Designed miniproteins, single chains, continued (3). Designs and how they scored, part 111

Each design is a single chain, and the fold is of that chain. pLDDT is the mean over its residues in the fold that is shown.

## One batch from the design tools (miniprotein)

Design m11842
Fold by ESMFold2-Fast:
Structure m11842 (fold): chain A 97 residues (1-97)
Amino acid sequence: PLSEKSKAIQEKLKEAIELAKQEKFSEALELITGKKYPSDEELNEKEKLERILEIAKAVAKANLEIVELDSDEETVEEAKKKVEEELKKVEELLKKK
């Protein structure tokens, strides 16, 4: 069972992921973080990867907030470890380019 707050965060995450799939990275980041981002116009390949990394970090943080609201401490620790592993994979992709 999820709280109403967790459900609201989950819905925002789903919408942001769909925006990211459409390469609307600034809109996805704004939805998750609440901060305004500059237009995605004329992003080069490296800048696109950087935006994807920022989205991954924002999604991870939001998922941790859901886990903290509706889960025990063990589940929170497991979620943090998985987030760190995924972020490292994205960082390695950036280094190769």
Scores: mean pLDDT 69

Design m11843
Fold by ESMFold2-Fast:
Structure m11843 (fold): chain A 77 residues (1-77)
Amino acid sequence: SEELAQLANEANSLKYRADAVKTLAELGGNEEAVAYAEKTISYANLSQKHMAAGDVTAARDYLEKAREYLAKAEAAI
């Protein structure tokens, strides 16, 4: 569905951004930002697993958590 495609694109975008933040945080020795970036990736992966299962509600909830942790990661660097 169009909604699932949009959620999948967002999950991939969040993972890409989190990987960039994690790399910068590791170079700077910022363990807090690394941890938040890793949580972003974890929640985005959980969202994608629920998308594959057709659980759109759970997929959205996990993406909301991924967005929250990405914001914390970006604020910590």
Scores: mean pLDDT 90

Design m11844
Fold by ESMFold2-Fast:
Structure m11844 (fold): chain A 95 residues (1-95)
Amino acid sequence: SMLEKVEKIYELMVEAERKLRELNAPFSVLLDIGALLLSAAMILHMAKKGMSEEEVKRFMELILKELERMYETAPPEVQPVLKELIEGIKKILEE
């Protein structure tokens, strides 16, 4: 259940990063999303290795908070991609 949620979140983040690159988002945005993708990949790996569902959820919530910070300072052209990603992650975590 939690593992499947992390896999879905990772897929959403990969797609968001692709969309941001296609929009020629600022390098700061691309670097930040890249770092969060690396973090999500590590969390997914650790979840598969037996990290607790509670710890996995806490780390996913930290990624969500960082995405919300990125959204607040992002250019208008990239804000819709970040908003869709944030809303998608929230929906997955609430299910």
Scores: mean pLDDT 88

Design m11845
Fold by ESMFold2-Fast:
Structure m11845 (fold): chain A 66 residues (1-66)
Amino acid sequence: MDYTAEELRDRFDEVSQGKDTVPAAELAARLGYPEGAEALAAVLDRDGDGTVSRAELDAWIARFLG
């Protein structure tokens, strides 16, 4: 999907509501992948804890989007 780094961060912030972690399923739903939570977690959840941190999102953006 052709999201920009800014769009991904904005979607994360919508779900996080001021926290630094979000459930992968909630983030997937916000990105338009409500049934793609497992796929999203597999690429963002480096710790395997079932949540996506802002640091994990930023690391993925740096690796794959610039």
Scores: mean pLDDT 69

Design m11846
Fold by ESMFold2-Fast:
Structure m11846 (fold): chain A 77 residues (1-77)
Amino acid sequence: MKEKIEKLKAEFDKLREEASELIQKGNLTPEQAQEFSRELAEVGSKFGEAINKGDVEGAEKALEEMRKLVERIKQAA
């Protein structure tokens, strides 16, 4: 269980950092950057809550949401 949670945290942190860099360095409008930053915070909150509860399924769903967010940011940039 612990090892799976650690892997989820590591993967989430990588995606979060990638999303943050894309928002900061991408060819986004200020409005798009603010919107994606808000979504990033929301997904991060969901992931943190799932991890704190030991909810692996919830954490995996939040990780999937983060992957989709990164893809949307890439498409917008």
Scores: mean pLDDT 82

Design m11847
Fold by ESMFold2-Fast:
Structure m11847 (fold): chain A 96 residues (1-96)
Amino acid sequence: EELLDNVVLDLLTAARLKLNGAPKEVIDSVIDAATEDLLALLEKQGIKVSREEVRAFVREMVDELVELDKKYKPSALELRNIAREKVEEFIEKVKK
């Protein structure tokens, strides 16, 4: 599950960059990396989904992780588990 781990890491990295006030272009570059990794994972599983839909999910997920950190201050492990679960939920949703 190397690709799934890469997607989760990219999401956590983008959320951290956003929390630290990094420039939009830096955050967008990591969002693009997460989008490419998730598209590669979906293609490997035979799932067809638009780049726009995948990028929208990645952006929403980064924003959700940022809000979770601000409100609840979860541990790094908890945040990683939440990100992984949400990616797996998205994959199941687009299979159907």
Scores: mean pLDDT 85

Design m11848
Fold by ESMFold2-Fast:
Structure m11848 (fold): chain A 88 residues (1-88)
Amino acid sequence: MKPETLTELAKDIAARDPILKKAYEELSKIVSEDQASSIILGSIGIRNQPVPSVDDLAKDLKEDFPNLSDSQINEVAKIEHDLLLKLK
């Protein structure tokens, strides 16, 4: 399901935090705004867990976003990994 509300919520959250804002901007260059929003909110949700490897994040992203290319998945996984390290 594609809830517009999640995209607007993610944009509002990102506007309050320069780390999240930068990550959202970089993700939005690679994937749709809805996908970038989902990734940002997901990263916030797991910030208290051990940081997964880039490969593990890439596998999760392929399950959530099967239409993304391997190149997009790899770049997004690296951005998410860096973001998760900065959220600790």
Scores: mean pLDDT 79

Design m11849
Fold by ESMFold2-Fast:
Structure m11849 (fold): chain A 120 residues (1-120)
Amino acid sequence: SSKLEEAIKIEEELLEELKKITEEIKKNKDDPEKVLKLVEEALELINEKGGEIVDLVAEIAPEVVKKLQEIHDIAVDMYDKFTELLQQGKYEEAMEVILKGMEEIEKKIKETIELLRKLK
């Protein structure tokens, strides 16, 4: 397969794993420690899979690298806001931040897949 085809596959697999994590977060809304662990797992996956895609496409599709950086920045901002709200005991607001952040990340991943498909 081409490097772009491999990048598409990695991004599609990331999207499906993040959807599963989002559903587990929804199932565990009343367990802040489990939600924190799931959010950390999501951030790790975004960083690891984003790095793999950058290695494949940095020389041929720099606009994809920009999209991956946007996804990373959203994930970090989401995590920072979530942990701050947890420290303040604002659990409902923390949950809203995570669910909104995960939805935005999934949207940006779908946009990245579309961009990769246009470049193929």
Scores: mean pLDDT 89

Design m11850
Fold by ESMFold2-Fast:
Structure m11850 (fold): chain A 84 residues (1-84)
Amino acid sequence: LSEEERARIRAAVLAEVSDPRVRALLEDPAAFERFLELVLRGASPAEIARELGISLADARTLHRAASLELGVILIERGVQKVVG
């Protein structure tokens, strides 16, 4: 993932959360990279909740938002290889 793709995923997950503690966590580059690594390796929302110290509900919301945006990025990358 490029820096721009990471920024898109961060923006997507931040749009889904209003809890200032969770927002502060995602704005920390190290914590965000840890979250992204968990999503990329296929970690469950429960694992994400435990690793980041957030609620299961928040973890499910973040996982869904990140997975959706990542899916869009991967589709765009596939299309870019065919439609120059």
Scores: mean pLDDT 79

Design m11851
Fold by ESMFold2-Fast:
Structure m11851 (fold): chain A 95 residues (1-95)
Amino acid sequence: EAEELIREAERLLESDPERALELAEEALRIATERIEAGDESALPLAARAIELAAEAAARLGVVSEAEVEAARRLAEFIRKATLEDLERLREKAEE
């Protein structure tokens, strides 16, 4: 499901970035729910969805190149992360 949304978002990124953004956000929601349920295999899906959402938003002119770069760095971290790494990040964000 999330994998199909990611593939469709990638396909639409150039021709329909608004729809690509919607699909990437939905894929991120599904991947996040799976991660919250303990599914580490959803981490690379969440990372890809973040990258696609940032790129689509940049195509729409609603984010800067610096924000896209920050999203790419976050996606790289998530792709290499464990569930424990994400919990530590949440704690830092809440402090």
Scores: mean pLDDT 80

Design m11852
Fold by ESMFold2-Fast:
Structure m11852 (fold): chain A 80 residues (1-80)
Amino acid sequence: MKEKIEELKKKAEEYRREAIDHDTRSALVFIQAVAGRIGGGYTDEEIAALEAEGDRHHQRSVELRNKAEKYRKEAEELEK
């Protein structure tokens, strides 16, 4: 039982860290898109490409956070 709880917690933490990495990448890409729009150095197509890249990272982060939460909840239920 305890080994299974520890394995689930480890998986939850791994997915949580991956989610944070994707959230960070998403934020940086959106900041670049905003800076490009304000600075006028980018075309509409380049801005759209950055926004699409940010959306992909955000979507991946959501998926990974959901996986992390599922494993975390499973570990908590086993501890009760």
Scores: mean pLDDT 83

Design m11853
Fold by ESMFold2-Fast:
Structure m11853 (fold): chain A 73 residues (1-73)
Amino acid sequence: SKVEELLEEARKIIDETFKESDDPDVALQKALEKINELLKKAVEEGRITPEEAKFIGSKALLYAHIKAAEKKE
C-alpha cells in the first residue's frame, strides 16, 4: 500500500539522517523536518490522505525518538 511505502521511506530518511549527525538532538530535529516535508508533498500529490499522513507521522515520530534515545546511551 502507499502507506506502507511511505512508512519504509520515512524509516530510511530517519536512518540516513541519524548517520549524518553525531548529535542525537540535531539528528532528531533534522529527521522530523524531512519527514514533515515528505508527508506534506505526499498529501499535496494525492498519494495519501491527511489522516494517513497523521498516522505515518506518528509512527515516524516514535521511531525517530527511539533512535535519538539509543544514540544518547
Scores: mean pLDDT 84

Design m11854
Fold by ESMFold2-Fast:
Structure m11854 (fold): chain A 81 residues (1-81)
Amino acid sequence: SPLQERLRALAALLREHADDPVFQVWAMEEFVRWAKETPEVPEELIKKLEEFAERLRENVDDVAKAREITEETVAWLEEQI
């Protein structure tokens, strides 16, 4: 499905840019923007990803915390696929 393809792409982007939390926030926010315009995407999924994006945004300068949040986000994304 388009949702599963985009979830896989997001997880891959976050892994590939593990040392760039600013880019990771941007990638998550772009996914959320697309998801809000896509009726097939569950509201619960959008809300959870917005929570991860906000947590990461608040911690972009904390390398250890940013990594923790990103690893949690990727693990959660892989559970949705």
Scores: mean pLDDT 87

Design m11855
Fold by ESMFold2-Fast:
Structure m11855 (fold): chain A 94 residues (1-94)
Amino acid sequence: MEIEELVRKMAEALGVTPRKLPKPIDEVAEEIKKKIDRLMAQGRDRREAYIDLLRSLEAKYGLLTPEDLMALAEKLGIPKEEIVEFLREQLERL
């Protein structure tokens, strides 16, 4: 799976091990949905809102496992391609 490969490469580049979310995915997803709704209400682009939220997740929880990242994306309605693009951008920045 492409996301699994990208997470692996990022883990190697950062010298870290991908971590499982310390909280239930449903709880984290609800907090993020509120942030998306707020950003969209402020006229922010949807893609920009997704990217900001993914950066916030990395800052708060570190590099997530592919399983948790995919589960969050599914619950939030974030397209898989947005996750892939975000991870590629982060790898290029490293």
Scores: mean pLDDT 75

Design m11856
Fold by ESMFold2-Fast:
Structure m11856 (fold): chain A 79 residues (1-79)
Amino acid sequence: ELEKLVKAIDFLISLIALYDPDRAARLRNEVSEAYTKKDYEKIKKLLEEAQKEFDRVLKRSNLTEEQRKDILAEIESLL
């Protein structure tokens, strides 16, 4: 439940960090704060934000369609 969501967000943040480390650091700090407060609704919103930022990174990356699908499948396996 909450731990699964945090793991999924951490994975997305790790991928975002490869392309946009400043954005990844800000997301990581917000997730840490929300988790400490046990704010489940905030954590769900942060997952959505991380997914949107990851989509942005994928669109601007030199990754092939096959590589993008592999990464997305890995994320789905964590949910």
Scores: mean pLDDT 76

Design m11857
Fold by ESMFold2-Fast:
Structure m11857 (fold): chain A 71 residues (1-71)
Amino acid sequence: MKEAEEKARRLREEAIRIMEEAGLSREMGEGVIEQTLTLGSATNTASGLSKYSEAILEADRLAREAREILE
């Protein structure tokens, strides 16, 4: 259980790091993660921020993997 929680946390941190490296603020990155965890996808946000869409979509994939590990 604790190992799964730690792995999910690391995936979430990696997703935020990818978005920060692409030029998104941590606040915006946290918003994308919350959309993925709550709604299952951040695709609409990726479409609205086309300059960062690849980073957002990759972060969305990692956040979805983190969600699956906890379920």
Scores: mean pLDDT 73

Design m11858
Fold by ESMFold2-Fast:
Parts: C-alpha cells; structure tokens; sequence
Structure m11858 (fold): chain A 119 residues (1-119)
C-alpha cells in the first residue's frame, strides 16, 4: 500500500518504528500547510530533522549554515519536531525542501565530521 511505502521510507531515514505513525500524521498536517509540496519531500525533510536531533554540534552548525538560518533557529525547529508541532515546523520544512537538502546531504556532514576527528 502507499501508507506502507511511506512507513518504509521513514524507517529508511532512521525514524524508529514506534515514532513512524506520529511522523506520518505530522507529515499529513504539514501537507495541509504546504499543499504545493510533494509528500515525499515533506517525509524526507522530517527524516533530515530527526537525524539532526542527536547530531554533533559541528553537524548542526554546518546544516544551519547551508540552510541559511541561525543555529538557534535550527534548535527551535528540532524542538518543534520533538513536540510534533506542524505549524512551527512548516517554515523550516519548506526551507529544507527549497534548498534541496536531502538525507544524503546530512549523511555526508556526519561522514565529514567523523573523518575530521580521525585525520
């Protein structure tokens, strides 16, 4: 089913199974706020923000820089995600999508941070 494909996509982005249903409902609310945006792009933006929750400070700072926002604004976005606050999330989700930032881009930031600590 399409819902099963959405669940599998969130799982592939690192969202744990126990949070998937809450994130699907959050994505539905975000799509009502962002009707011209594709659902897949909203799901990927949520996965990107989820990956940043426990990210090193250097990854968060570089992500905020690429997005063109302050670290403080990014931290508020992460808190909005923890609170499942669609209205507070909509501006940051829209900006992630407009900048074309993907889960792969976040993965590259994690790899770079890991290499910079070893080399």
Amino acid sequence: SEEERRKQFLLSLGVPEEKVDAYLELAKRLQELLPDVKERDILEALGVLYQLIDAPEEVKKEFAKRLGISLESLLKGIEALRNLDAEALAPIVKKIIEKGITSRDVGVLFLKAAVDKVV
Scores: mean pLDDT 85

Design m11859
Fold by ESMFold2-Fast:
Structure m11859 (fold): chain A 102 residues (1-102)
Amino acid sequence: SSTTERIGQLVDEIARLASQIVRETDPSEIQRLMDQILGLVDEIASLTTDPAVRARLLQMRQDVARRLQEYLATQSVEARLRLNVMLIAMLGELWAVLLLEK
């Protein structure tokens, strides 16, 4: 469907931005890239028709946003690792959404 195609495009763009974040050391640039990812996740959530899938995606988005706030406040190695773990988990959830859209 056109919805599946659009979600696929958004997931690909999120994966591209995530690869940039892994290499980035500037907190302000990490925030900018993360804000872009979170906006794209919001667009995917708006396109999903299953309320349970949408709720799960929005919860993962909120968890990633929280880890970003922790990293920006502390700039610690531990907070950065937690942010990266949550970002990977969110990417896995986005792949699950794409598969469920058929």
Scores: mean pLDDT 84

Design m11860
Fold by ESMFold2-Fast:
Structure m11860 (fold): chain A 70 residues (1-70)
Amino acid sequence: GSEEERQAVEAILKAAQDGHFGVAAYGAEKLADATTNPKVRELLRKASEAARAGNIDEAVKYLQEALDAL
């Protein structure tokens, strides 16, 4: 449910903040594929792309926006 998705996004956000960009990118992509919320899906895809590019500020921004959309 929403709380499980929230915990997953929080874990991905922590990975990004800790500098684990590969883990954050993979986690965001997998959660985007699983979520039924189209806004959260788009934000998680953007977060994954930013994390793969090494853009921590953008990845964190999109992950925070995904939490706000839950």
Scores: mean pLDDT 85

Design m11861
Fold by ESMFold2-Fast:
Structure m11861 (fold): chain A 61 residues (1-61)
Amino acid sequence: SREEAVEVLQRLTGASREVAERAVDLLEQGRGDLAGALLINEGGASAEQAERAVREAERLL
């Protein structure tokens, strides 16, 4: 489940594995807001991509 969430974040945003793993750590802490911001600022995602990626990853956790 955690590994699947990391893979989804990478696939939907193009983020590196390191950024995706940090985003999953934030999601596991209930910090979807910070995970989305991280994916935008360090993953190069658009706001729409980050929002969708966070929603899909949360379903896998």
Scores: mean pLDDT 87

Design m11862
Fold by ESMFold2-Fast:
Structure m11862 (fold): chain A 123 residues (1-123)
Amino acid sequence: SAAEQQQRQQQVAQLEAQAQQYLEEARRYVEEAAALARAGGSGSDVTTQVALAGTYLNLAAQYAKQAHELDPERGAKLQKKIREALEEMGRRVLEAGEVRPEIAESLRGIMELTRKRVEEIFK
């Protein structure tokens, strides 16, 4: 019915909004990690910010999967945005590892775990 379509559309819009909010949080933590790396912040602070970014990206992926189950077209578009955010995070984290080679392996580990979790969610 038209009412059921309207409810589904509203639910998908709410899932998209929540995923977008989590992507914005992930981006903020990536930017903070990059700034800390350049400023000579502790390695543990840098890796903690990157791990938090990964956690928020994983949450965004879970909401995108729910959106995909309700609306495959809108969900696929949202999954693409999350993969693009994952690639951008990967570039920023690689740059942080170049500035801070002593934590580069830890940063790579966090990125690989984050990427693995996102792809597992999208299966």
Scores: mean pLDDT 91

Design m11863
Fold by ESMFold2-Fast:
Structure m11863 (fold): chain A 79 residues (1-79)
Amino acid sequence: MEEARRAAEEGARLAREAMAEGDRAFAAGDAALGTGYRLLALGAALDGLIVAARAGDEEAARLAVEGAREAGLEVAPLG
């Protein structure tokens, strides 16, 4: 559980940081950098979710999904 917990915590942290950096890049007019940070955030969130799910911790997996959504990682209305 330590590896799963650390991976989930690191994934959530990286996702939040990447989303914030992406927002700043878009505000500065750098759409390419902003998109790169958005993709990095999605990757970090998915990695954390996969590790939590593989550990069999349904609550941790649910929190990882909710954390990703709160970081702004959501699909269009049909997501």
Scores: mean pLDDT 70

Design m11864
Fold by ESMFold2-Fast:
Structure m11864 (fold): chain A 78 residues (1-78)
Amino acid sequence: SERNRIRSLLRHAILHFDKDGDGTLSDAELAALVDAINNRELPFLTDEEIDALIAYLDKDGDGTVSAAEARAAIAELT
């Protein structure tokens, strides 16, 4: 499903930004991930995959992903 695909993309992004490898993003690591998503600075993803991530995370439709939106999506990962 599309939701499962996006969850896999989000997990891959988390792995690249989880510098201490504890499986949890610190506030600083989360801020770096959010900045990378908003600036399309995710070289391990295609443009289509970045667009899908932004569309999934941007719940208010303002064209940007907030740290709160990203944190909520991460909390939903099993």
Scores: mean pLDDT 77

Design m11865
Fold by ESMFold2-Fast:
Structure m11865 (fold): chain A 82 residues (1-82)
Amino acid sequence: KKEEIEKLSKELEELLEETAEKLRSGSMTLEEAKELGEKLLKLTEEAIKIEKEVSEEEKKEILKHTEELVKKILEETEKAQA
């Protein structure tokens, strides 16, 4: 559904904004970063399920990019806490 895709897109955007703000302020804990990463992966999987036009190859690429983003969030959080 169009509304479902729009909701997931907004949730992803909000999570990314919150993540960026916490990383800049150094207030994000490693545990919070892991939880945010898990949410990002779940939202990406839900978006892929709804988006019927996305090919299998594109789905794998999107998931890979999300996993890379989660790794970067964790790395930046570790650096901020060091």
Scores: mean pLDDT 71

Design m11866
Fold by ESMFold2-Fast:
Structure m11866 (fold): chain A 83 residues (1-83)
Amino acid sequence: MAAEEARRAAEAGRRGDARRALDEANEASNAAEKEGNVEASMMAGVAALAAATGIAVGDDEGGARAAARGGENAARAAEGGKG
């Protein structure tokens, strides 16, 4: 479920785990696409890109923090904006 996977990405990001946040954000994006939720899919994709960028430049903590924010946004979009 896209909302649950996006929540997992946000939690991994909050723990500073950029690689886990990347994996969970990619799963959230794929799940949201299958659910027909374009907004949640795009937001989860942005979270994955933030995590990947942080890893690539050697700023895992910065990437994880950005992915946590993106994961929360994706979860809210998947939940229909309920928070």
Scores: mean pLDDT 82

Design m11867
Fold by ESMFold2-Fast:
Structure m11867 (fold): chain A 56 residues (1-56)
Amino acid sequence: GPLEVARRGARLVLEGVTSGDKEKVDEGIRHLEEAGAEDGARQVRELYESGELVPG
């Protein structure tokens, strides 16, 4: 369901940030958008582009 898709998206973002893999971050954002978490997806994208998105 949407919650599981959002959870997978968040995990992909975390893994992408930790490993420096932009493709994983982008895939995670797409999962968040698919789950209907558009505000969260936008915020993650902006933080990643500004360099402020870090694990924890």
Scores: mean pLDDT 79

Design m11868
Fold by ESMFold2-Fast:
Structure m11868 (fold): chain A 82 residues (1-82)
Amino acid sequence: SLKKKLEELVEEGNKHIKLADEAWKKGDYEAAIEHYELAIKHYEEARRLAEEMGDTITESLLRMKISVAKIALERAKKKLEE
């Protein structure tokens, strides 16, 4: 079902955020970047699906999660430039 697919995409995105945050805490910025990019990819697919379903609340929440993840991604990329 579309609802199950949406839930699976959000859970996968959340998993990658946790892995990225853990990698960032360990100073593994390459791994943090990889996991933030994967989280964004899953959240973007979930957001599109929520939009198709007319679930405006879930779409809005996913837009916020994507924005936060993008800020974290840019922060991690900047660490590799140092």
Scores: mean pLDDT 91

Design m11869
Fold by ESMFold2-Fast:
Structure m11869 (fold): chain A 74 residues (1-74)
Amino acid sequence: MDQQQQVQRQIADLSRNSVSVRPSMTPSQLSQFSSVSGNYGTSLLNNDTDQSSSYQSQLNNLLSQQNSDLQSLS
């Protein structure tokens, strides 16, 4: 129960971050982010903790790479 609430919060945080950086993403990065976030949501609905952890890590990595690229350009 508590874990489900924490995960929902993390999805909200990722969505907030994606709104901030999304306009700066390339079409390839947007496609990857959309695909992985969709799979993450599906894994949560299926209560697949292993898959959801993997996809969450991939989403965080994509956002970190995007932020790093933006900092390099700035």
Scores: mean pLDDT 64

Design m11870
Fold by ESMFold2-Fast:
Structure m11870 (fold): chain A 75 residues (1-75)
Amino acid sequence: ATTPAQMQEMARRLLKIAERLGNPEAEEAAREAYRLSQSDSQADVGAAVGHMLRAIGLILEVSTFEEYDKLVKEV
């Protein structure tokens, strides 16, 4: 199970990756995921997962899984 702290860390890393790639849509999705991951609401936490998946999808549209893995390790 993913803890709230792990969810926040993932969203933070995704935001940094999106910023490094210069993808504004991925940055927005990652930023929303981070904001919602700080909520005490189960519905907001669920929405945060959706935004994280969208950010990952947008990043992978302009990079490979190999490039994504390297970027995750750098941030």
Scores: mean pLDDT 75

Design m11871
Fold by ESMFold2-Fast:
Structure m11871 (fold): chain A 80 residues (1-80)
Amino acid sequence: MSKEEYMEKILEKARERIREVVEAGKQAGLSRDEILNRVAKVIREAIDEAEKLGLPQDEINVLLQRLAAEAKRIVDEVLA
């Protein structure tokens, strides 16, 4: 599996997990801030996985920006 394929797998897995966390948090009646804290943990875990795989810092920075944008979109959609 290529470095790019690993990055896309990390992104897809994290996107799915972010949606799961936001939807579960909404159903449980968690505050927006509590949901955002759980989302931040998912993003951190995805970045840690990318670092373990030896992805270069520039690609990790792109992944972080993409995950932050997706997280905002999902949070705004689900908590609307």
Scores: mean pLDDT 83

Design m11872
Fold by ESMFold2-Fast:
Structure m11872 (fold): chain A 68 residues (1-68)
Amino acid sequence: SLTSGLTRVLVEAHEQLKGFSLADKSKVVLELQRTYKELMSDKSLTDEQIVEKLREAAERTIAEIKAK
Protein backbone atom coordinates (compact mmCIF):
# COMPACT_ATOMS: atom_id res chain seq x y z
CA SER A 1 0.00 0.00 0.00
CA LEU A 2 1.03 3.63 -0.40
CA THR A 3 1.13 4.21 3.39
CA SER A 4 3.28 1.11 4.04
CA GLY A 5 5.67 1.98 1.19
CA LEU A 6 6.03 5.61 2.31
CA THR A 7 6.61 4.53 5.93
CA ARG A 8 9.44 2.20 4.82
CA VAL A 9 11.11 5.00 2.80
CA LEU A 10 10.91 7.40 5.76
CA VAL A 11 12.23 4.83 8.28
CA GLU A 12 15.15 3.94 5.96
CA ALA A 13 15.98 7.63 5.44
CA HIS A 14 15.77 8.32 9.20
CA GLU A 15 18.27 5.51 9.93
CA GLN A 16 20.74 6.94 7.38
CA LEU A 17 20.38 10.44 8.91
CA LYS A 18 21.42 9.45 12.48
CA GLY A 19 25.06 10.52 11.84
CA PHE A 20 24.13 13.84 10.17
CA SER A 21 24.21 17.38 11.59
CA LEU A 22 20.87 19.01 12.42
CA ALA A 23 21.28 21.32 9.38
CA ASP A 24 21.85 18.36 7.01
CA LYS A 25 18.91 16.42 8.53
CA SER A 26 16.71 19.49 7.94
CA LYS A 27 17.83 19.71 4.30
CA VAL A 28 16.88 16.07 3.66
CA VAL A 29 13.50 16.39 5.46
CA LEU A 30 12.58 19.57 3.55
CA GLU A 31 13.56 18.03 0.19
CA LEU A 32 11.49 14.89 0.94
CA GLN A 33 8.48 17.04 1.96
CA ARG A 34 8.72 19.05 -1.29
CA THR A 35 9.10 15.91 -3.42
CA TYR A 36 6.19 14.19 -1.64
CA LYS A 37 3.86 17.17 -2.29
CA GLU A 38 4.89 17.25 -5.97
CA LEU A 39 4.37 13.48 -6.39
CA MET A 40 0.98 13.52 -4.60
CA SER A 41 -0.21 16.32 -6.93
CA ASP A 42 0.47 14.12 -10.00
CA LYS A 43 -2.65 11.95 -10.36
CA SER A 44 -1.07 10.00 -13.25
CA LEU A 45 1.35 8.24 -10.85
CA THR A 46 0.58 4.88 -9.21
CA ASP A 47 1.20 4.29 -5.49
CA GLU A 48 4.23 2.14 -6.43
CA GLN A 49 5.67 4.91 -8.64
CA ILE A 50 5.20 7.50 -5.85
CA VAL A 51 7.05 5.27 -3.34
CA GLU A 52 9.89 4.54 -5.82
CA LYS A 53 10.35 8.21 -6.81
CA LEU A 54 10.39 9.31 -3.15
CA ARG A 55 12.99 6.59 -2.36
CA GLU A 56 15.13 7.82 -5.28
CA ALA A 57 14.86 11.43 -4.04
CA ALA A 58 15.92 10.36 -0.51
CA GLU A 59 18.95 8.39 -1.77
CA ARG A 60 20.02 11.22 -4.12
CA THR A 61 19.76 13.92 -1.43
CA ILE A 62 21.63 11.83 1.17
CA ALA A 63 24.38 11.02 -1.38
CA GLU A 64 24.74 14.73 -2.29
CA ILE A 65 25.21 15.68 1.38
CA LYS A 66 27.74 12.85 1.93
CA ALA A 67 29.74 14.12 -1.09
CA LYS A 68 30.18 17.56 0.53
Scores: mean pLDDT 81

Design m11873
Fold by ESMFold2-Fast:
Structure m11873 (fold): chain A 85 residues (1-85)
Amino acid sequence: SFLEAAKLLREAAKSLNEEDKQRVLAYADLIELVAEKKKEAEEKNDEETAKKYEEKGKEIAELAVEELRRAGADEEVVKKIEELV
């Protein structure tokens, strides 16, 4: 779930320095936006648009995971985020 991944990103960000925290929180915001757009597409039965947002959300989550690893975040939290996307 993208929303659960965003929640875990926000929790992981709490232990990071200010600059890394701001970057991770920006990724969480983007994932939440993508989740909302995917839901809107699903509600309109636009399967192609929903699939594009699913793929975009996975790309953003992968970038967020790389940023968390660079920042020295807890590996168990990183693994949980990877499992949700």
Scores: mean pLDDT 85

Design m11874
Fold by ESMFold2-Fast:
Structure m11874 (fold): chain A 100 residues (1-100)
Amino acid sequence: MKEELLKKFEEALKADPEERKKLLKEILEKVEELAKRRKEEILKDESLTEEQKKALIELIEKSVEGFKEMVDYLIAFPNPEEEVAEELKKIFENILKGLS
C-alpha cells in the first residue's frame, strides 16, 4: 500500500492538471483512511497513557492537515522543479511511515 501510494504520488507530480487532481484526491482519501485506522489502534493501545495517546493523535491529525495543504498547493501551482518534487516525495513518504 505505501509503495503504491508513493508511486501514485510520483505519477500525480508528472500528470496533467486534470489527472493530477484525480490522483491527488485518491491519495488523500487513502491517507485519511490510514490515519483513521492508526488513530483507532492508538486509542485501543493499553500500553499508552491518555497523554501519550492524545499527543500521537494530534501528530497524526497535523500530518494529514499538512498533506491536505500540500494537495491544495499542488493543484494551484503545477509542475514543481525536480528538486522540489524530490522533497515533496520525501515529506509524503514520512507521512505514510507515521501512519503505520
Scores: mean pLDDT 81

Design m11875
Fold by ESMFold2-Fast:
Structure m11875 (fold): chain A 70 residues (1-70)
Amino acid sequence: GMIPDPARAAEDLANARRLIEEAEKEKDKRKAAVLLSAAGILVVSAAIHGAPEAEVEELRRELRRVAEKI
């Protein structure tokens, strides 16, 4: 199921991390939800492109943590 692309995986992880950080700082709940949705898509993309499992799981935990705060 994986499509190996290490450069794409690294870029997707970096972008997902930035979006999660932006979402946590965002005071508009709707805007925060949009940022988290975009980050979630990038985490899935990173996993498909062969990102390290530990980094993918770290970002999945961060997504859940921030989503609980909304």
Scores: mean pLDDT 87

